# Designed miniproteins, single chains, continued (5), part 52

Each design is a single chain, and the fold is of that chain. pLDDT is the mean over its residues in the fold that is shown.

## One batch from the design tools (miniprotein)

Design m17785
Fold by ESMFold2-Fast:
Structure m17785 (fold): chain A 84 residues (1-84)
Amino acid sequence: MSEKLTNHFREEIRAFEAFFGAPVRLRIPSLNTYYSLDSPVLSKEQAEKYIKEEKEELEERLKTADELEKEAIEKKLKEIKEIE
């Protein structure tokens, strides 16, 4: 879990950096932190907290989402399931 989630964030950051041509930091509200490529591997406790809170938030957002937002939320929920 922790390693898979860390790699997921690093891949997102690399994709953004490739697109913008500049260093990027990812805001992770559930962990109250910014994540960068130089950040350490997430602890098991951090990974479990993120996955739990992200799932709960995405499931709540899905209840009121429009069609485009619904597709984005369902994609993100699928990604979270693969990280577990």
Scores: mean pLDDT 78

Design m17786
Fold by ESMFold2-Fast:
Structure m17786 (fold): chain A 66 residues (1-66)
Amino acid sequence: SLQEDLDKIAEASRAITQAAQDSKNVEEARKKIDELVEKYAKEYPDLADLIKSMGTLVVKTLEEKQ
């Protein structure tokens, strides 16, 4: 269902955002986010493109804040 997909997206988004907040610098954040994106894209292949897009957006936002 749409709600189940939204819950999966929320789970991945929460993990990616937390990794960004817990990282000391952009390189560390990118590494952790890339690992989480790979993990969740594999776990939820039907949502892989969206999860990848979220990870890319978060990393880009962190790079712009430098």
Scores: mean pLDDT 84

Design m17787
Fold by ESMFold2-Fast:
Structure m17787 (fold): chain A 92 residues (1-92)
Amino acid sequence: MDEKIRAITREFVRRVRPLIPDSFSDAEQFKLIMHLHSTFYQLARDIAEGKISIEQALERFEQVLTQYNLPEDFRQAAVDLFREALQKLAEL
């Protein structure tokens, strides 16, 4: 289970990284990616352990995104990729 969660988390981050606005500095991009990685991993584990629903995980993820001044198109794409990654977790 843990290895599968790690693999899906890495794939999620890989797909989100190129969507980060070029206006973000390298340090800002790094902080955002680290936060998204840790957030995804924790939420995926909570789902796997039956602590939260996919809907609750999506709400928490969207709240994390509100901490950053991100374009709406990025926010929607990140949420869609998060949902896809959680569906892959359910299939494995």
Scores: mean pLDDT 81

Design m17788
Fold by ESMFold2-Fast:
Structure m17788 (fold): chain A 89 residues (1-89)
Amino acid sequence: DREARLAEAHQAVTEAARRAVEEAMATLPVDEVEVDITSVEVEGDRVRARVTVTVTKGDRSASRDVVADSPEELYRRIVEAARELAEEL
């Protein structure tokens, strides 16, 4: 059922985002990394996710939108975005 698969996809996306935040917080000299999941779509065997990554250091914050076609790709892209945003702060 599409609803059950969408719920499962959302759970996988949420877990990938959480793991990416943990990795970024462990490796980057920042105060906070936040990920907001803006959409999750299931198409056959694909999961397409869109998120907003926000990095905070002191009184400065920067954000970027990230799109991925799998939870594994989402994890990688969030970590990359967080590193790039940390360099901009």
Scores: mean pLDDT 85

Design m17789
Fold by ESMFold2-Fast:
Structure m17789 (fold): chain A 69 residues (1-69)
Amino acid sequence: SEEEAFEKILEIAKKYGVSDKTIEQLKLAYENGASLEAVAVAASLAIKRANPDKYKEVTEEIKKILEEA
């Protein structure tokens, strides 16, 4: 489901060092009508800032989650 995909994306963001404040912002964006794809892009960019060396790996993980949604 899209809700399960959303929760998985947030857990990946937390795992790769995205701040609690940014996680809250992603949650609020989704609750206010942002698409799952838009949240995935925002999470990927936040992860790129926190862990630039892991950006490609994480983008592929998020892509798989979106494909399963």
Scores: mean pLDDT 82

Design m17790
Fold by ESMFold2-Fast:
Structure m17790 (fold): chain A 58 residues (1-58)
Amino acid sequence: SLEEIEKELEQQKQDSLDHVRRWLERQGLSPEEKQRLLDHLSGQLERVVSSQLQKAKE
């Protein structure tokens, strides 16, 4: 179902963000740089989720 696809995509987005957040903590970046990169990635993943969900509706 569409609802199951949406839930799965949201879970994958969160898992990806958590994975990258842990990786960035090991890189010694400033808190500001880390947040900027996470915000950028979050925006990209939101677009991917929206695109995939829209395609699933067609």
Scores: mean pLDDT 81

Design m17791
Fold by ESMFold2-Fast:
Structure m17791 (fold): chain A 100 residues (1-100)
Amino acid sequence: MSPLEQAKEVFEEFVEKIRELAKEFSEEAQKRIEARLEAGRERVEKAKSVEEVYEVTLETAKGIMTIALEHSTDEKLIEEIRKVAVETLEKIEEILKKSK
């Protein structure tokens, strides 16, 4: 598997983990999170480098965090989303470092 394919798989794992956590939010928040994930997936599918996957993942994660903070006061749930985002970005960064 190429580094780019590995980074794209890491993003898909991020999508699945965020979807699971999103079930704990309101239907309105779930729809907003899903729209942000779908936009991110479309951009990642078109990405030509690991750097592009990292940038899209960072932007998607920031968008999801904003939605989570607007729609929930559950500090533990927000922390789990942040943890998933950080771990995902760290995995893509390691792929990027090894791909140079």
Scores: mean pLDDT 87

Design m17792
Fold by ESMFold2-Fast:
Structure m17792 (fold): chain A 104 residues (1-104)
Amino acid sequence: NLRERLRRLYEEIRRLLHEMEPALEKHYNIVFKAPVETGEEALVMANGVILLAMKLSSIDPNTSIEELLELLEKNAPKEMLEPLKELVRLLEEIRRLLQEILNR
């Protein structure tokens, strides 16, 4: 069930973002004014956090996952590196599932 797989991935991203809140406040002065309630909000927030950690305003949609992980290793705070790598992997999984839906 594709919709259930997407929902679970969104919930994992939301959980990971909330686990990262203390580090996000410490390194970037990011404070969540309200809990991330929807999967779409989690996706938007996750992309923003990754761009910020890579010190970029935008990224080429054709950038490989390996290049994204390298940018995180170069630019992200070490204490956030493993959660951010997991976040990139979850976003790539969502992208692949959404592409599968669109190609139907």
Scores: mean pLDDT 78

Design m17793
Fold by ESMFold2-Fast:
Structure m17793 (fold): chain A 74 residues (1-74)
Amino acid sequence: SAFDARRRALYEHLAGLVKEAVAQSRSQEELFAFLDALRQVENEMLQRIRADPGLPVDELLAELDARFAEIKAA
């Protein structure tokens, strides 16, 4: 299904971002804050996939990258 394909793409991309968060974090506190923020973004993206069956996966992943950059800047 379109939902399953986009959910898979989301989680494959998130796995890469989690790996980056682990590599970039200098402390457990920093890592846990990073992972908590990513979990919030994951929940938001899942809601968007459910609400908009026509949402292009490339646009979803681009927004995920933008949100990840915001988390890194915080």
Scores: mean pLDDT 80

Design m17794
Fold by ESMFold2-Fast:
Structure m17794 (fold): chain A 97 residues (1-97)
Amino acid sequence: MEERINEAIEKVKKGSLEGFMEALDLVAEKFGLPRGDLVSAAFYGKLLNPNLTEEQKKVAEIVRKAFELLQSGDYEKAAKALKAVIDGNLEEAEKIL
């Protein structure tokens, strides 16, 4: 698990979309979110699943902001926010964003 997290985050720091997708899979596993909901939130800014918890909605919002940072070239900030989310530290992720 630790190794998977570190590999995904290092790829995100380099601007890798593949690394971002690997980080989304880890976030989905951590919070019990369908991967499709995170992809929809990140790439399209849309979260249409009404059955999500408040925590899951917050996670999806953070993931969207991290993707926007990745697209704007702020790879280090995107990586830090995603690492905080994967670690379960949503308050830290929000402070980074």
Scores: mean pLDDT 82

Design m17795
Fold by ESMFold2-Fast:
Structure m17795 (fold): chain A 81 residues (1-81)
Amino acid sequence: MEERLKELEERAEELIERLEELKERHADNPQVVQLLEGMKEAVERIKRELEENPTEENIERAEKELDAIEVMVDNIERAAR
């Protein structure tokens, strides 16, 4: 459980960094910046929830939510190429 929790925290930190890079890259597109900011807020919320109450159920939910955000980030990165 501790290893899985740390893995999720690291994934969340990586996603926040990727989202900040994408916001900088797409600074000329306010709609994309707003979408990226919303995703960053969601990742930050997930991190806080895991820090406050790291139950198995919250870990499973965080995994699913981070997976969904990762897919969205990957799609935005691919569209930028």
Scores: mean pLDDT 82

Design m17796
Fold by ESMFold2-Fast:
Structure m17796 (fold): chain A 83 residues (1-83)
Amino acid sequence: SMVEQMAKANIKTAASLKKLKEEKKELFEKHPSLKETVDKGIEANRKGAIEALKKIYGEKYPELSEEELTKKAEEEVEKAIEE
């Protein structure tokens, strides 16, 4: 579905930006404003992925509460980005 593709794209973008920070640490230490921009990009994409996954899981697991859906989505997004 489009929502699943959006979640995957957001996760991939966040992971790529995180890797860029790790690979270009020296550049970001010299340019704090650039680091801030990348950090905001990671957070925006992480949030987008969480919202998309919450929508998917809400359809698949109607028995889960809002809090449980949020936690499940957050844990999966974090795991995927860290990989």
Scores: mean pLDDT 84

Design m17797
Fold by ESMFold2-Fast:
Structure m17797 (fold): chain A 60 residues (1-60)
Amino acid sequence: SANSEEQLLKGEGLAARGVVLAAQGRREEARADFDRALEIYAGDPEAAAKIRAVQAALGL
């Protein structure tokens, strides 16, 4: 069962994996990972904004 810290670590891992997948040209899989990270960060607008900025920089 996930507490708040476990959920934040999961979101961080999904975002990191999304960056790696995007670098490999796996854009659809990267988008899915970023989407799930944004779902986890739904209550954290600053973290969500950082994820969206990374997606924009990657052209996602």
Scores: mean pLDDT 82

Design m17798
Fold by ESMFold2-Fast:
Structure m17798 (fold): chain A 120 residues (1-120)
Amino acid sequence: MELRYGLRIDGPLEDITRIRFEQRVEGDTVHLRITIEVKEGSEFTLELELYDADGRLLARVTIKVGKDGKIESLEVEVAPGVRLLRMEVKQEDGKITVTLELETPDGRRVVLEIEIKFVK
């Protein structure tokens, strides 16, 4: 299974230094990792929509980050029939990681990892 996704960033795009997308199949699980590198002091909102191979919505994740590099708000919406199996949020010095593990309505497993790294 290949995942489809849409990423929207609202904020100073000139402060975004790198965006990397990596998709892998590991056993019966599809992994999508999104890494965003942004300059310190930037305030922004990130919205990710995750879809299955047929374009059906699985989840929406909205992260609002303040100028201090901390999460101001985090919203996770899962589509009908999708199960949220795990959610981990790590706020570290210079880095935010959000990990979701989902089960699709057809019983497939998806892991989404969003990493936001703050650079000088």
Scores: mean pLDDT 86

Design m17799
Fold by ESMFold2-Fast:
Structure m17799 (fold): chain A 60 residues (1-60)
Amino acid sequence: SSSTIEQLQDQLDLLTNNVSKFSNDRKQQLIDMLRSKKPDFPAVLHPKLDNTIKTMENEL
């Protein structure tokens, strides 16, 4: 549903905008979770998901 996609986009934006507030352990947990959950995400969100993961990896 469109509402679900919007909620997922908001969650990814919150992660990206707050990356500096997370501990390295929490960033690693989030990266691992996002990678494992990628197949469950709508395909239209995959580029944003990949960018969120990359942003977190760059801040480790």
Scores: mean pLDDT 83

Design m17800
Fold by ESMFold2-Fast:
Structure m17800 (fold): chain A 66 residues (1-66)
Amino acid sequence: MEKELLEKLEKARAYFEKNKESYSFDSEEEAIKFAVEFVENNPEETEKAAEEAEKLKKKLEEEAKK
């Protein structure tokens, strides 16, 4: 249950990071609700963003080792 909500939150955050948009709300609960709704309305785009974010994370880990 909570893990599924966290996964949707991560997908939404990946999409906003990809588009250079700020993703922040006054409360964590509002952020989660928005993320769930956004992912359900944009499943294709958020899934692609999550894949690109995962690739970026690997690059950042490689750079951090330098």
Scores: mean pLDDT 70

Design m17801
Fold by ESMFold2-Fast:
Structure m17801 (fold): chain A 62 residues (1-62)
Amino acid sequence: GPVDERDVILALALIELAIIKNSHLPKEDQLKRIEEVKKRAIEMGLDPEEVDRLYEEWKKKL
């Protein structure tokens, strides 16, 4: 079926998170960058509650 724009935004956010995790930055700096990616995903039209749940799960994997 047609690709949903929100699915593309989510995929790009997940790629950015993978880059942050592998960046060798201190955990504090990684967490700040994750927060910025979360904020941009919400601003681009993803549901805030769904994004918050996914990003909290992602932070636990750092």
Scores: mean pLDDT 75

Design m17802
Fold by ESMFold2-Fast:
Structure m17802 (fold): chain A 113 residues (1-113)
Amino acid sequence: TEPSLREEMESYLEMLRQIADQVTEVTGDQEAGERLRALIDQMAADLAAAKTPQEMLDVLNRYTRQIMDELNALLATLDQSSRAAMEVGASMVGMAAGLVGLENYIKNVMKKS
């Protein structure tokens, strides 16, 4: 059985929360972790309030960009040879791939309707 749009969105949000926790652990930056979690919680609330697939796509793109900006700013403070820098970089790649996958899923669901 193919996952529902809600299940795909919940999976994306769970991935983002895991990224926030991992980034906090490897960097020790609790304030950065709190900012990431706040953005993810705001994204979840706005997604729950979204009434159309286009509004959902707009929310996903807006908040993912803000999270990516926070991760990029954090990455710029790290030694690029460190494990922390590698993990933050990998998280950014994972987020970009996850967003593309979710956007393609939403577009495919819209075509079947």
Scores: mean pLDDT 82

Design m17803
Fold by ESMFold2-Fast:
Structure m17803 (fold): chain A 112 residues (1-112)
Amino acid sequence: SLLERLYELSLKLIIDEVKKNKLEEAKEIYEEYKKLSKEYLEAIEPYLSVEQYVAARLRLIGDELDLELILEGKKIPGVSYSLLSEEEYEKLKKEYEEVVEEIKKKIKELKE
């Protein structure tokens, strides 16, 4: 799903940025994730069953908490998370921006 893709990309960017001491960039990704994930869930709510909505809401709460704990240095990412090269970072950032744009477009379409 778009939310799962947004979370995975946000997680990878925040981990890399925190490890490189780019805390302001990491905070920007976190705040955008938090806002977009909430707005997207609100936009799709009329198309979900009660069970689907509750499951999605609980997942977002957990995903948001995971990102916050990493940003605050309270949760150490696994040793398997190596630092991204400049080329890998730029590619991942571009994919992140494309997913953000797709989510914003979907929100507009669903609110109309």
Scores: mean pLDDT 83

Design m17804
Fold by ESMFold2-Fast:
Structure m17804 (fold): chain A 71 residues (1-71)
Amino acid sequence: EPLIVANEEGVEYLRKAVELAKEGAPESEIREQILKAAEAGGPASEEQVEEALEYSQELEDLAKERAEAEL
């Protein structure tokens, strides 16, 4: 499946998703921001792709921690 390739707007959505995850927002809200990042993604610079990848990795870690915290 294609990775999230985000332009400037997509990177901003990924940043929002990270903030929501840190605040303990529902997975649905976090996922919505991730999907918006993918949808906003178009031709992007290598720097924007790297930023998107970093946020995606942080989101994955935060989502796992959040799911386990809800035990």
Scores: mean pLDDT 66

Design m17805
Fold by ESMFold2-Fast:
Structure m17805 (fold): chain A 91 residues (1-91)
Amino acid sequence: DFDSLYRGWAALAGVSVEEIRNLYTEEQREELVARALATLDARYRAPNEAVRAAMREVLRLVGEVLLASRKGREEALEAGKKVEEAIENAK
């Protein structure tokens, strides 16, 4: 469900679900993406470029979903499915 997707991304970004729900600006989206990148860099010692590229794509899609949550739920859900697929492919 949508709430489960936001919970997952909140964990990746190191923020609360409420911070994601209260996303109002592009600057806040960029900040959350940067925090998610820092969290992934700290947790995953990415062994090669393919894994790093997959992580960057996941974070780009997370950013799209965070922004889309302000624009429309259907757009956010579609982007969320791509994030889940990218995370699975990054394993």
Scores: mean pLDDT 61

Design m17806
Fold by ESMFold2-Fast:
Structure m17806 (fold): chain A 74 residues (1-74)
Amino acid sequence: SSADRYREMLAAARARLAEYAARGLVSEEEAQTMLDLIDAAEAALDAGDWSAATRHLVALLTRMSEVERRARAA
Protein backbone atom coordinates (compact mmCIF):
# COMPACT_ATOMS: atom_id res chain seq x y z
CA SER A 1 0.00 0.00 0.00
CA SER A 2 1.02 3.66 -0.30
CA ALA A 3 1.07 3.86 3.50
CA ASP A 4 3.50 0.92 3.72
CA ARG A 5 5.74 2.63 1.13
CA TYR A 6 5.69 5.88 3.14
CA ARG A 7 6.59 3.97 6.33
CA GLU A 8 9.54 2.32 4.55
CA MET A 9 10.71 5.75 3.32
CA LEU A 10 10.47 7.17 6.85
CA ALA A 11 12.39 4.19 8.27
CA ALA A 12 15.12 4.77 5.64
CA ALA A 13 15.15 8.47 6.58
CA ARG A 14 15.69 7.59 10.27
CA ALA A 15 18.63 5.35 9.29
CA ARG A 16 20.15 8.10 7.11
CA LEU A 17 19.71 10.67 9.91
CA ALA A 18 21.54 8.32 12.33
CA GLU A 19 24.40 8.06 9.79
CA TYR A 20 24.53 11.87 9.39
CA ALA A 21 24.72 12.26 13.19
CA ALA A 22 27.37 9.54 13.58
CA ARG A 23 29.51 11.21 10.88
CA GLY A 24 29.13 14.70 12.42
CA LEU A 25 27.32 16.04 9.33
CA VAL A 26 24.46 17.59 11.31
CA SER A 27 24.21 19.64 14.50
CA GLU A 28 22.06 18.38 17.38
CA GLU A 29 19.48 21.06 16.45
CA GLU A 30 19.37 19.96 12.79
CA ALA A 31 19.08 16.30 13.83
CA GLN A 32 16.21 17.12 16.19
CA THR A 33 14.43 19.16 13.49
CA MET A 34 14.65 16.25 11.03
CA LEU A 35 13.54 13.75 13.69
CA ASP A 36 10.55 16.01 14.47
CA LEU A 37 9.64 16.03 10.76
CA ILE A 38 9.81 12.22 10.62
CA ASP A 39 7.62 11.96 13.73
CA ALA A 40 5.15 14.52 12.31
CA ALA A 41 4.96 12.63 9.00
CA GLU A 42 4.29 9.33 10.82
CA ALA A 43 1.60 10.96 13.00
CA ALA A 44 -0.07 12.51 9.93
CA LEU A 45 0.04 9.15 8.11
CA ASP A 46 -1.51 7.39 11.14
CA ALA A 47 -4.28 10.04 11.14
CA GLY A 48 -4.90 9.50 7.39
CA ASP A 49 -3.80 13.08 6.61
CA TRP A 50 -1.92 12.46 3.36
CA SER A 51 -1.53 16.19 2.67
CA ALA A 52 0.24 16.80 6.00
CA ALA A 53 2.32 13.61 5.65
CA THR A 54 3.50 14.73 2.18
CA ARG A 55 4.35 18.28 3.36
CA HIS A 56 6.45 16.92 6.24
CA LEU A 57 8.19 14.40 3.95
CA VAL A 58 9.04 17.13 1.41
CA ALA A 59 10.45 19.34 4.19
CA LEU A 60 12.53 16.39 5.45
CA LEU A 61 13.91 15.56 1.97
CA THR A 62 14.80 19.24 1.43
CA ARG A 63 16.81 19.28 4.68
CA MET A 64 18.52 15.99 3.81
CA SER A 65 19.47 17.37 0.37
CA GLU A 66 21.01 20.40 2.13
CA VAL A 67 23.07 18.09 4.41
CA GLU A 68 24.37 16.12 1.41
CA ARG A 69 25.13 19.33 -0.53
CA ARG A 70 27.20 20.65 2.43
CA ALA A 71 29.02 17.30 2.75
CA ARG A 72 30.01 17.40 -0.95
CA ALA A 73 31.27 21.01 -0.60
CA ALA A 74 33.42 20.21 2.47
Scores: mean pLDDT 86

Design m17807
Fold by ESMFold2-Fast:
Structure m17807 (fold): chain A 90 residues (1-90)
Amino acid sequence: MAQEELERLEREMEELARQAEEALANDTPEARARAAELAERLAELQERMARLYAELDTPENRAKAEEYRRGAEAARAAAERLRAGVEPLP
């Protein structure tokens, strides 16, 4: 069911965030490239979360869907900045 899928996606996002923090602990071009890849993966998961919340069709879940879409946009922006060799914006 949708709730179990959301819980799985949340755990995947937590794991990607942990890996990104570990990658960014190293100040190398390779570490920044890996962090950018992880940010893009996070954006994909957030887009999937947004779709699942939108399918539940309540005002609260539509608000959650919009929140996750904004999160995905921010994650993609961070990935672009990391690939350009600059720090991601908060």
Scores: mean pLDDT 77

Design m17808
Fold by ESMFold2-Fast:
Structure m17808 (fold): chain A 76 residues (1-76)
Amino acid sequence: MTPQEAAKLGAKAAKEAYLEGKSDEEAKKIGEETVREQGYQGTVQITHEGDKVYISVAAKGPDGTIGIDTEELPKK
């Protein structure tokens, strides 16, 4: 798995958690944990802008490579 693929999985997991009614904090933890389960160091940021929410995930591999994925979704 590439860092980009790990970041995408984390972003999807965080997005699904947010849409299911979990808090930003809980969605962030779920995304970070998903990236960690793939063997990467994960960081998640959730940004609210107008009627949109952006979930950005970065995944860093043990070799120093970084993947980033951002999901856009409507505010609940």
Scores: mean pLDDT 82

Design m17809
Fold by ESMFold2-Fast:
Structure m17809 (fold): chain A 99 residues (1-99)
Amino acid sequence: AAALAQAAAEIRSFALEVFEKNKGYRVELIVGLSNGSTFGGIAYNKEEVEKVVDELTAQAAAEAAGQSTTIHVMARAINPEDPSSDKAFPSRTVTVEVA
């Protein structure tokens, strides 16, 4: 529980920084489990970050319940209005193990 909560906090911090420093970006959030389950969502603004992170981490925790599972929490900044941009899209991945 604590490790997943810390991963969520790090990903939230990253997403909020993206919205503060960049216009036109959205943050794609993906949670992948070692059992092959994947949950995804998009935060379109900073107010949505907490809701999307909390929803995805709750889904991951429910899926991992009663099992030893590696969880990858990933965030990627995307700009759908500039798909030809040579800009490196900022991304962050945090990996945690749940017993």
Scores: mean pLDDT 75

Design m17810
Fold by ESMFold2-Fast:
Structure m17810 (fold): chain A 61 residues (1-61)
Amino acid sequence: MPTKEQIEQFVDSLMDSIRRNAPNASEEEILALVRSAAEKQQLSEEQIEYMLKYARERFAA
């Protein structure tokens, strides 16, 4: 089971990768890709919610 720190590192890496490969991707598109990646990793709903919350905070910063 991944730790919150591992989830945050995964989100950071994924968002950076998306922005480099698709610089015109909207926040909505990036969040959809983050959710899809989390679902593929068979994360719990609580962990998916945490990933999305963290990703949204990164847009706000």
Scores: mean pLDDT 77

Design m17811
Fold by ESMFold2-Fast:
Structure m17811 (fold): chain A 105 residues (1-105)
Amino acid sequence: APSKDEIDREVKASLFLMSSSVAKIAARNSEKADHKKSAELLEKISKTYEEQAKKLSGEEKEFYEKISELYKKASEAFKKGDSKEVEKLFLELSELEEEYAEYLL
């Protein structure tokens, strides 16, 4: 039923809005984070989004590919100790997740 599709979209949008909020928190704390552990975690998250994107099509695929790339860049920035670039990338991730949530609503 159409109402089920609307509920599924609203739940997905809510999860991405939560992720966006967490990304803003991560941006503020980038300088204080364990850079090695953070880099390893973000690389794993990037690969997870890349693998999920292969199973998707259209705009959802494009969204997951863009998220994967931002996590990969953030991992590389942490490896370099570039906390300012990490902050910038997490703010870009936050904006991308908010944009997709708005698209779903």
Scores: mean pLDDT 82

Design m17812
Fold by ESMFold2-Fast:
Structure m17812 (fold): chain A 85 residues (1-85)
Amino acid sequence: RREEVARRYVRLMEEAGVEPPPVEELVKAIEEMEKKWPEVDKKEIAEKLVEEAKELGIEIEVSESASVVELLELALKAAEEYLKR
């Protein structure tokens, strides 16, 4: 699952013309975010993600109990839909 999110992010960076870091480094970054996640205000992050997606014309629903991976998957979906336009 983390590797899938990292691979999707690599593809988005390549489509944007940016050289991506190795998938392994992105997976490590996700793991580091997960370690800090219990100390983070999940509601504020969820609200910010919904606002950012709305500015792109994309509607998403985010749970207060969402994991880091679930939030990243929603952010990637919004970015992919925007880029496809």
Scores: mean pLDDT 70

Design m17813
Fold by ESMFold2-Fast:
Structure m17813 (fold): chain A 95 residues (1-95)
Amino acid sequence: SPVREKLEEIRKQMETASPEEIVKLVREALDLFTKALREAYAAGRVSREELMEIYDEISKLVLEMREAYEKGDNEKLREAAKKLLDTIERFLDRV
């Protein structure tokens, strides 16, 4: 899966990445995942209820990352980013 390969690449880069780079890397992962999720929904592989559940979980983690970034809390930013990547990877098993 191109998304799984990108997630592994991002995890490796995240260990040394700046806060700004972490935000950019996570955005790249989200863009790839959103495209895959949209294609899965259009193909009928994901229900509307599952789609809404996935968007709700991801939106909460994106907000958590945004708040950490705005506060300059680099440790919480890294933790939230890791949770978001883990959540994307979990949902890829359903997509």
Scores: mean pLDDT 84

Design m17814
Fold by ESMFold2-Fast:
Structure m17814 (fold): chain A 86 residues (1-86)
Amino acid sequence: MSPLEQFDREALALLGEFLGRLERARREGASPEEIQALVDEAVARLDALYARYAPTLSAEERAQARRSVDALKAFLAEEAARVLAE
């Protein structure tokens, strides 16, 4: 498996972990502050994942990975907003 494929696999696993934690928080009646803390943790872990893989990637692969990180951050923010609206 290439470093980019490993990055993508770990990024998707991280997304799945935080979507599960957001759903649990919703069911447990977590506060907006607790939901925001989960988003902040997810963002920090996505940035750390990118930083860990960046030295193993080509310039083109780093650009692709950065776009993936930004898209996942946006998706998590939208899911958190949905949880808070319900």
Scores: mean pLDDT 87

Design m17815
Fold by ESMFold2-Fast:
Structure m17815 (fold): chain A 73 residues (1-73)
Amino acid sequence: ALPSEEEFDTEVEIALALIYVAITKYNDPNADPELVAEAERKVDEAIQAYKNGDLETARRLAREAIELARKAS
C-alpha cells in the first residue's frame, strides 16, 4: 500500500534534506565542514524520528538540516 499523505510528505522532506546535504558536502568546495557535519546529524535524527513514528519531529529535523546546509555554503 502507498504510505499515508503525512508519511509521504515526511519521506519527501527527509529525501530533500539528504539530497541537499549531499550536494553541499560533495559539490561545494567552500562548504563549512562543521555545519555540514551538524546537518548530517540532523538528517540522522530525522530518520530516527521517522522510524519511531514521530513524523512532526522528523519533518522539523529535516528542515533544520536543510537550513544548516544552506548556511554551510
Scores: mean pLDDT 84

Design m17816
Fold by ESMFold2-Fast:
Structure m17816 (fold): chain A 55 residues (1-55)
Amino acid sequence: DSVQEAQDLAPLLAKLKLTADTTVKMERNEETGEVKITVLDADGNVVDEATGKLK
């Protein structure tokens, strides 16, 4: 469920440098529960990435 997934993602989000002008992209694999998070700045440059596994 989305609530459980949000709690499991909180440690990944906490280590990312998020600012008011950054964009976060999330990709989730439903089969494995693997999540890839990419943080982009205002110019579209990748400034941070994190991967984790939700189960």
Scores: mean pLDDT 69

Design m17817
Fold by ESMFold2-Fast:
Parts: C-alpha cells; structure tokens; sequence
Structure m17817 (fold): chain A 62 residues (1-62)
C-alpha cells in the first residue's frame, strides 16, 4: 500500500545521504524486498531504485 511506497522513499533518501545500512533495513522491513536487493539499491545511491522497489512491494501488498 501507500505506506510501503512512503517507506521506500525514506529508504532511498537515507541511501542518498550515505546511510546504506539504515536504507537496507527499511527495505527488508517492507517484507516485499529482500535485504540483499535493498542493500544493492542503497549501495548504488539510487533514490529511483529504492522508490521502484517500494512500488513493487506496494503492488504485491495490494
């Protein structure tokens, strides 16, 4: 749902700030994105990748 997308955006922002561990944990907590994938998105420093992952998780939750 919308909360997953919002959390994904926050995770993406954390990644851009260089807080990759916090970003990876947020993606893991979404339940739809494995920690490994969240971490890789965060390591690339891509807010777009984080938002996309959250959107996919949100769609699965709906």
Amino acid sequence: GAGAIEAGRAAGAAAEAGDYEAAARKFSQLGGVPLEQGRRAAERGSTAAGALAATMAGDRGI
Scores: mean pLDDT 58

Design m17818
Fold by ESMFold2-Fast:
Formats: C-alpha cells, structure tokens, sequence
Structure m17818 (fold): chain A 67 residues (1-67)
C-alpha cells in the first residue's frame, strides 16, 4: 500500500498500475480511501472513486496508466 501511494505522489501512475494488476477489489477500495488525501487533481480522484464504486478494476488501472 505505502509503495503504491508513494508512486502516485510521484506521478508514477503506470508503475502503480502494474503493481495493482494482481490486486483484488478490496485493495482498490482501501487505496481509494487513501487517494482522497493525496495532492492530485480533484476530478482525477473522483474518477478513481467512481471506478471503485462501479467495481471497475480495469477502469481504475487505466486511469492510473494515463496519469
């Protein structure tokens, strides 16, 4: 978790996405809660939260890759 959050803080979304390929949806839900406290664009944080609510793991990962 902390490693993924560090990658996101550094703008390294593609690397964070690679680490999440094998993650379950519960891990993405926990990660989404921590993302609300990161210094990222609010629209991007909202899009990630929506993907988690929709249980759209593929969409969540693609959002991180396009970061």
Amino acid sequence: MDEILALLRAGRGAEAAALLEDADLETLKQLSKHITFLDLPEEFKQALGKAVRDEDKAGFIELLRNM
Scores: mean pLDDT 81

Design m17819
Fold by ESMFold2-Fast:
Structure m17819 (fold): chain A 71 residues (1-71)
Amino acid sequence: SDAILARLRELAQRVKEALAKETDPERKKQLEELGEEIDDLGVRVATGAISDEEAERRLRELEERLKELLE
């Protein structure tokens, strides 16, 4: 859905901002991997390859992972 794609774009922007400020190589790698997973989910949502329910679940997991990386 458009709402899920908008939330994924917002999450991707937060990852980019975190990457720009990150100096730890291990955290940089984790943020880059998270960004790739966000991009993959965005493609799956845009092409209809995933249900909105499953996309919402995966998006919540990605949001929680970013939160943990920023703590």
Scores: mean pLDDT 86

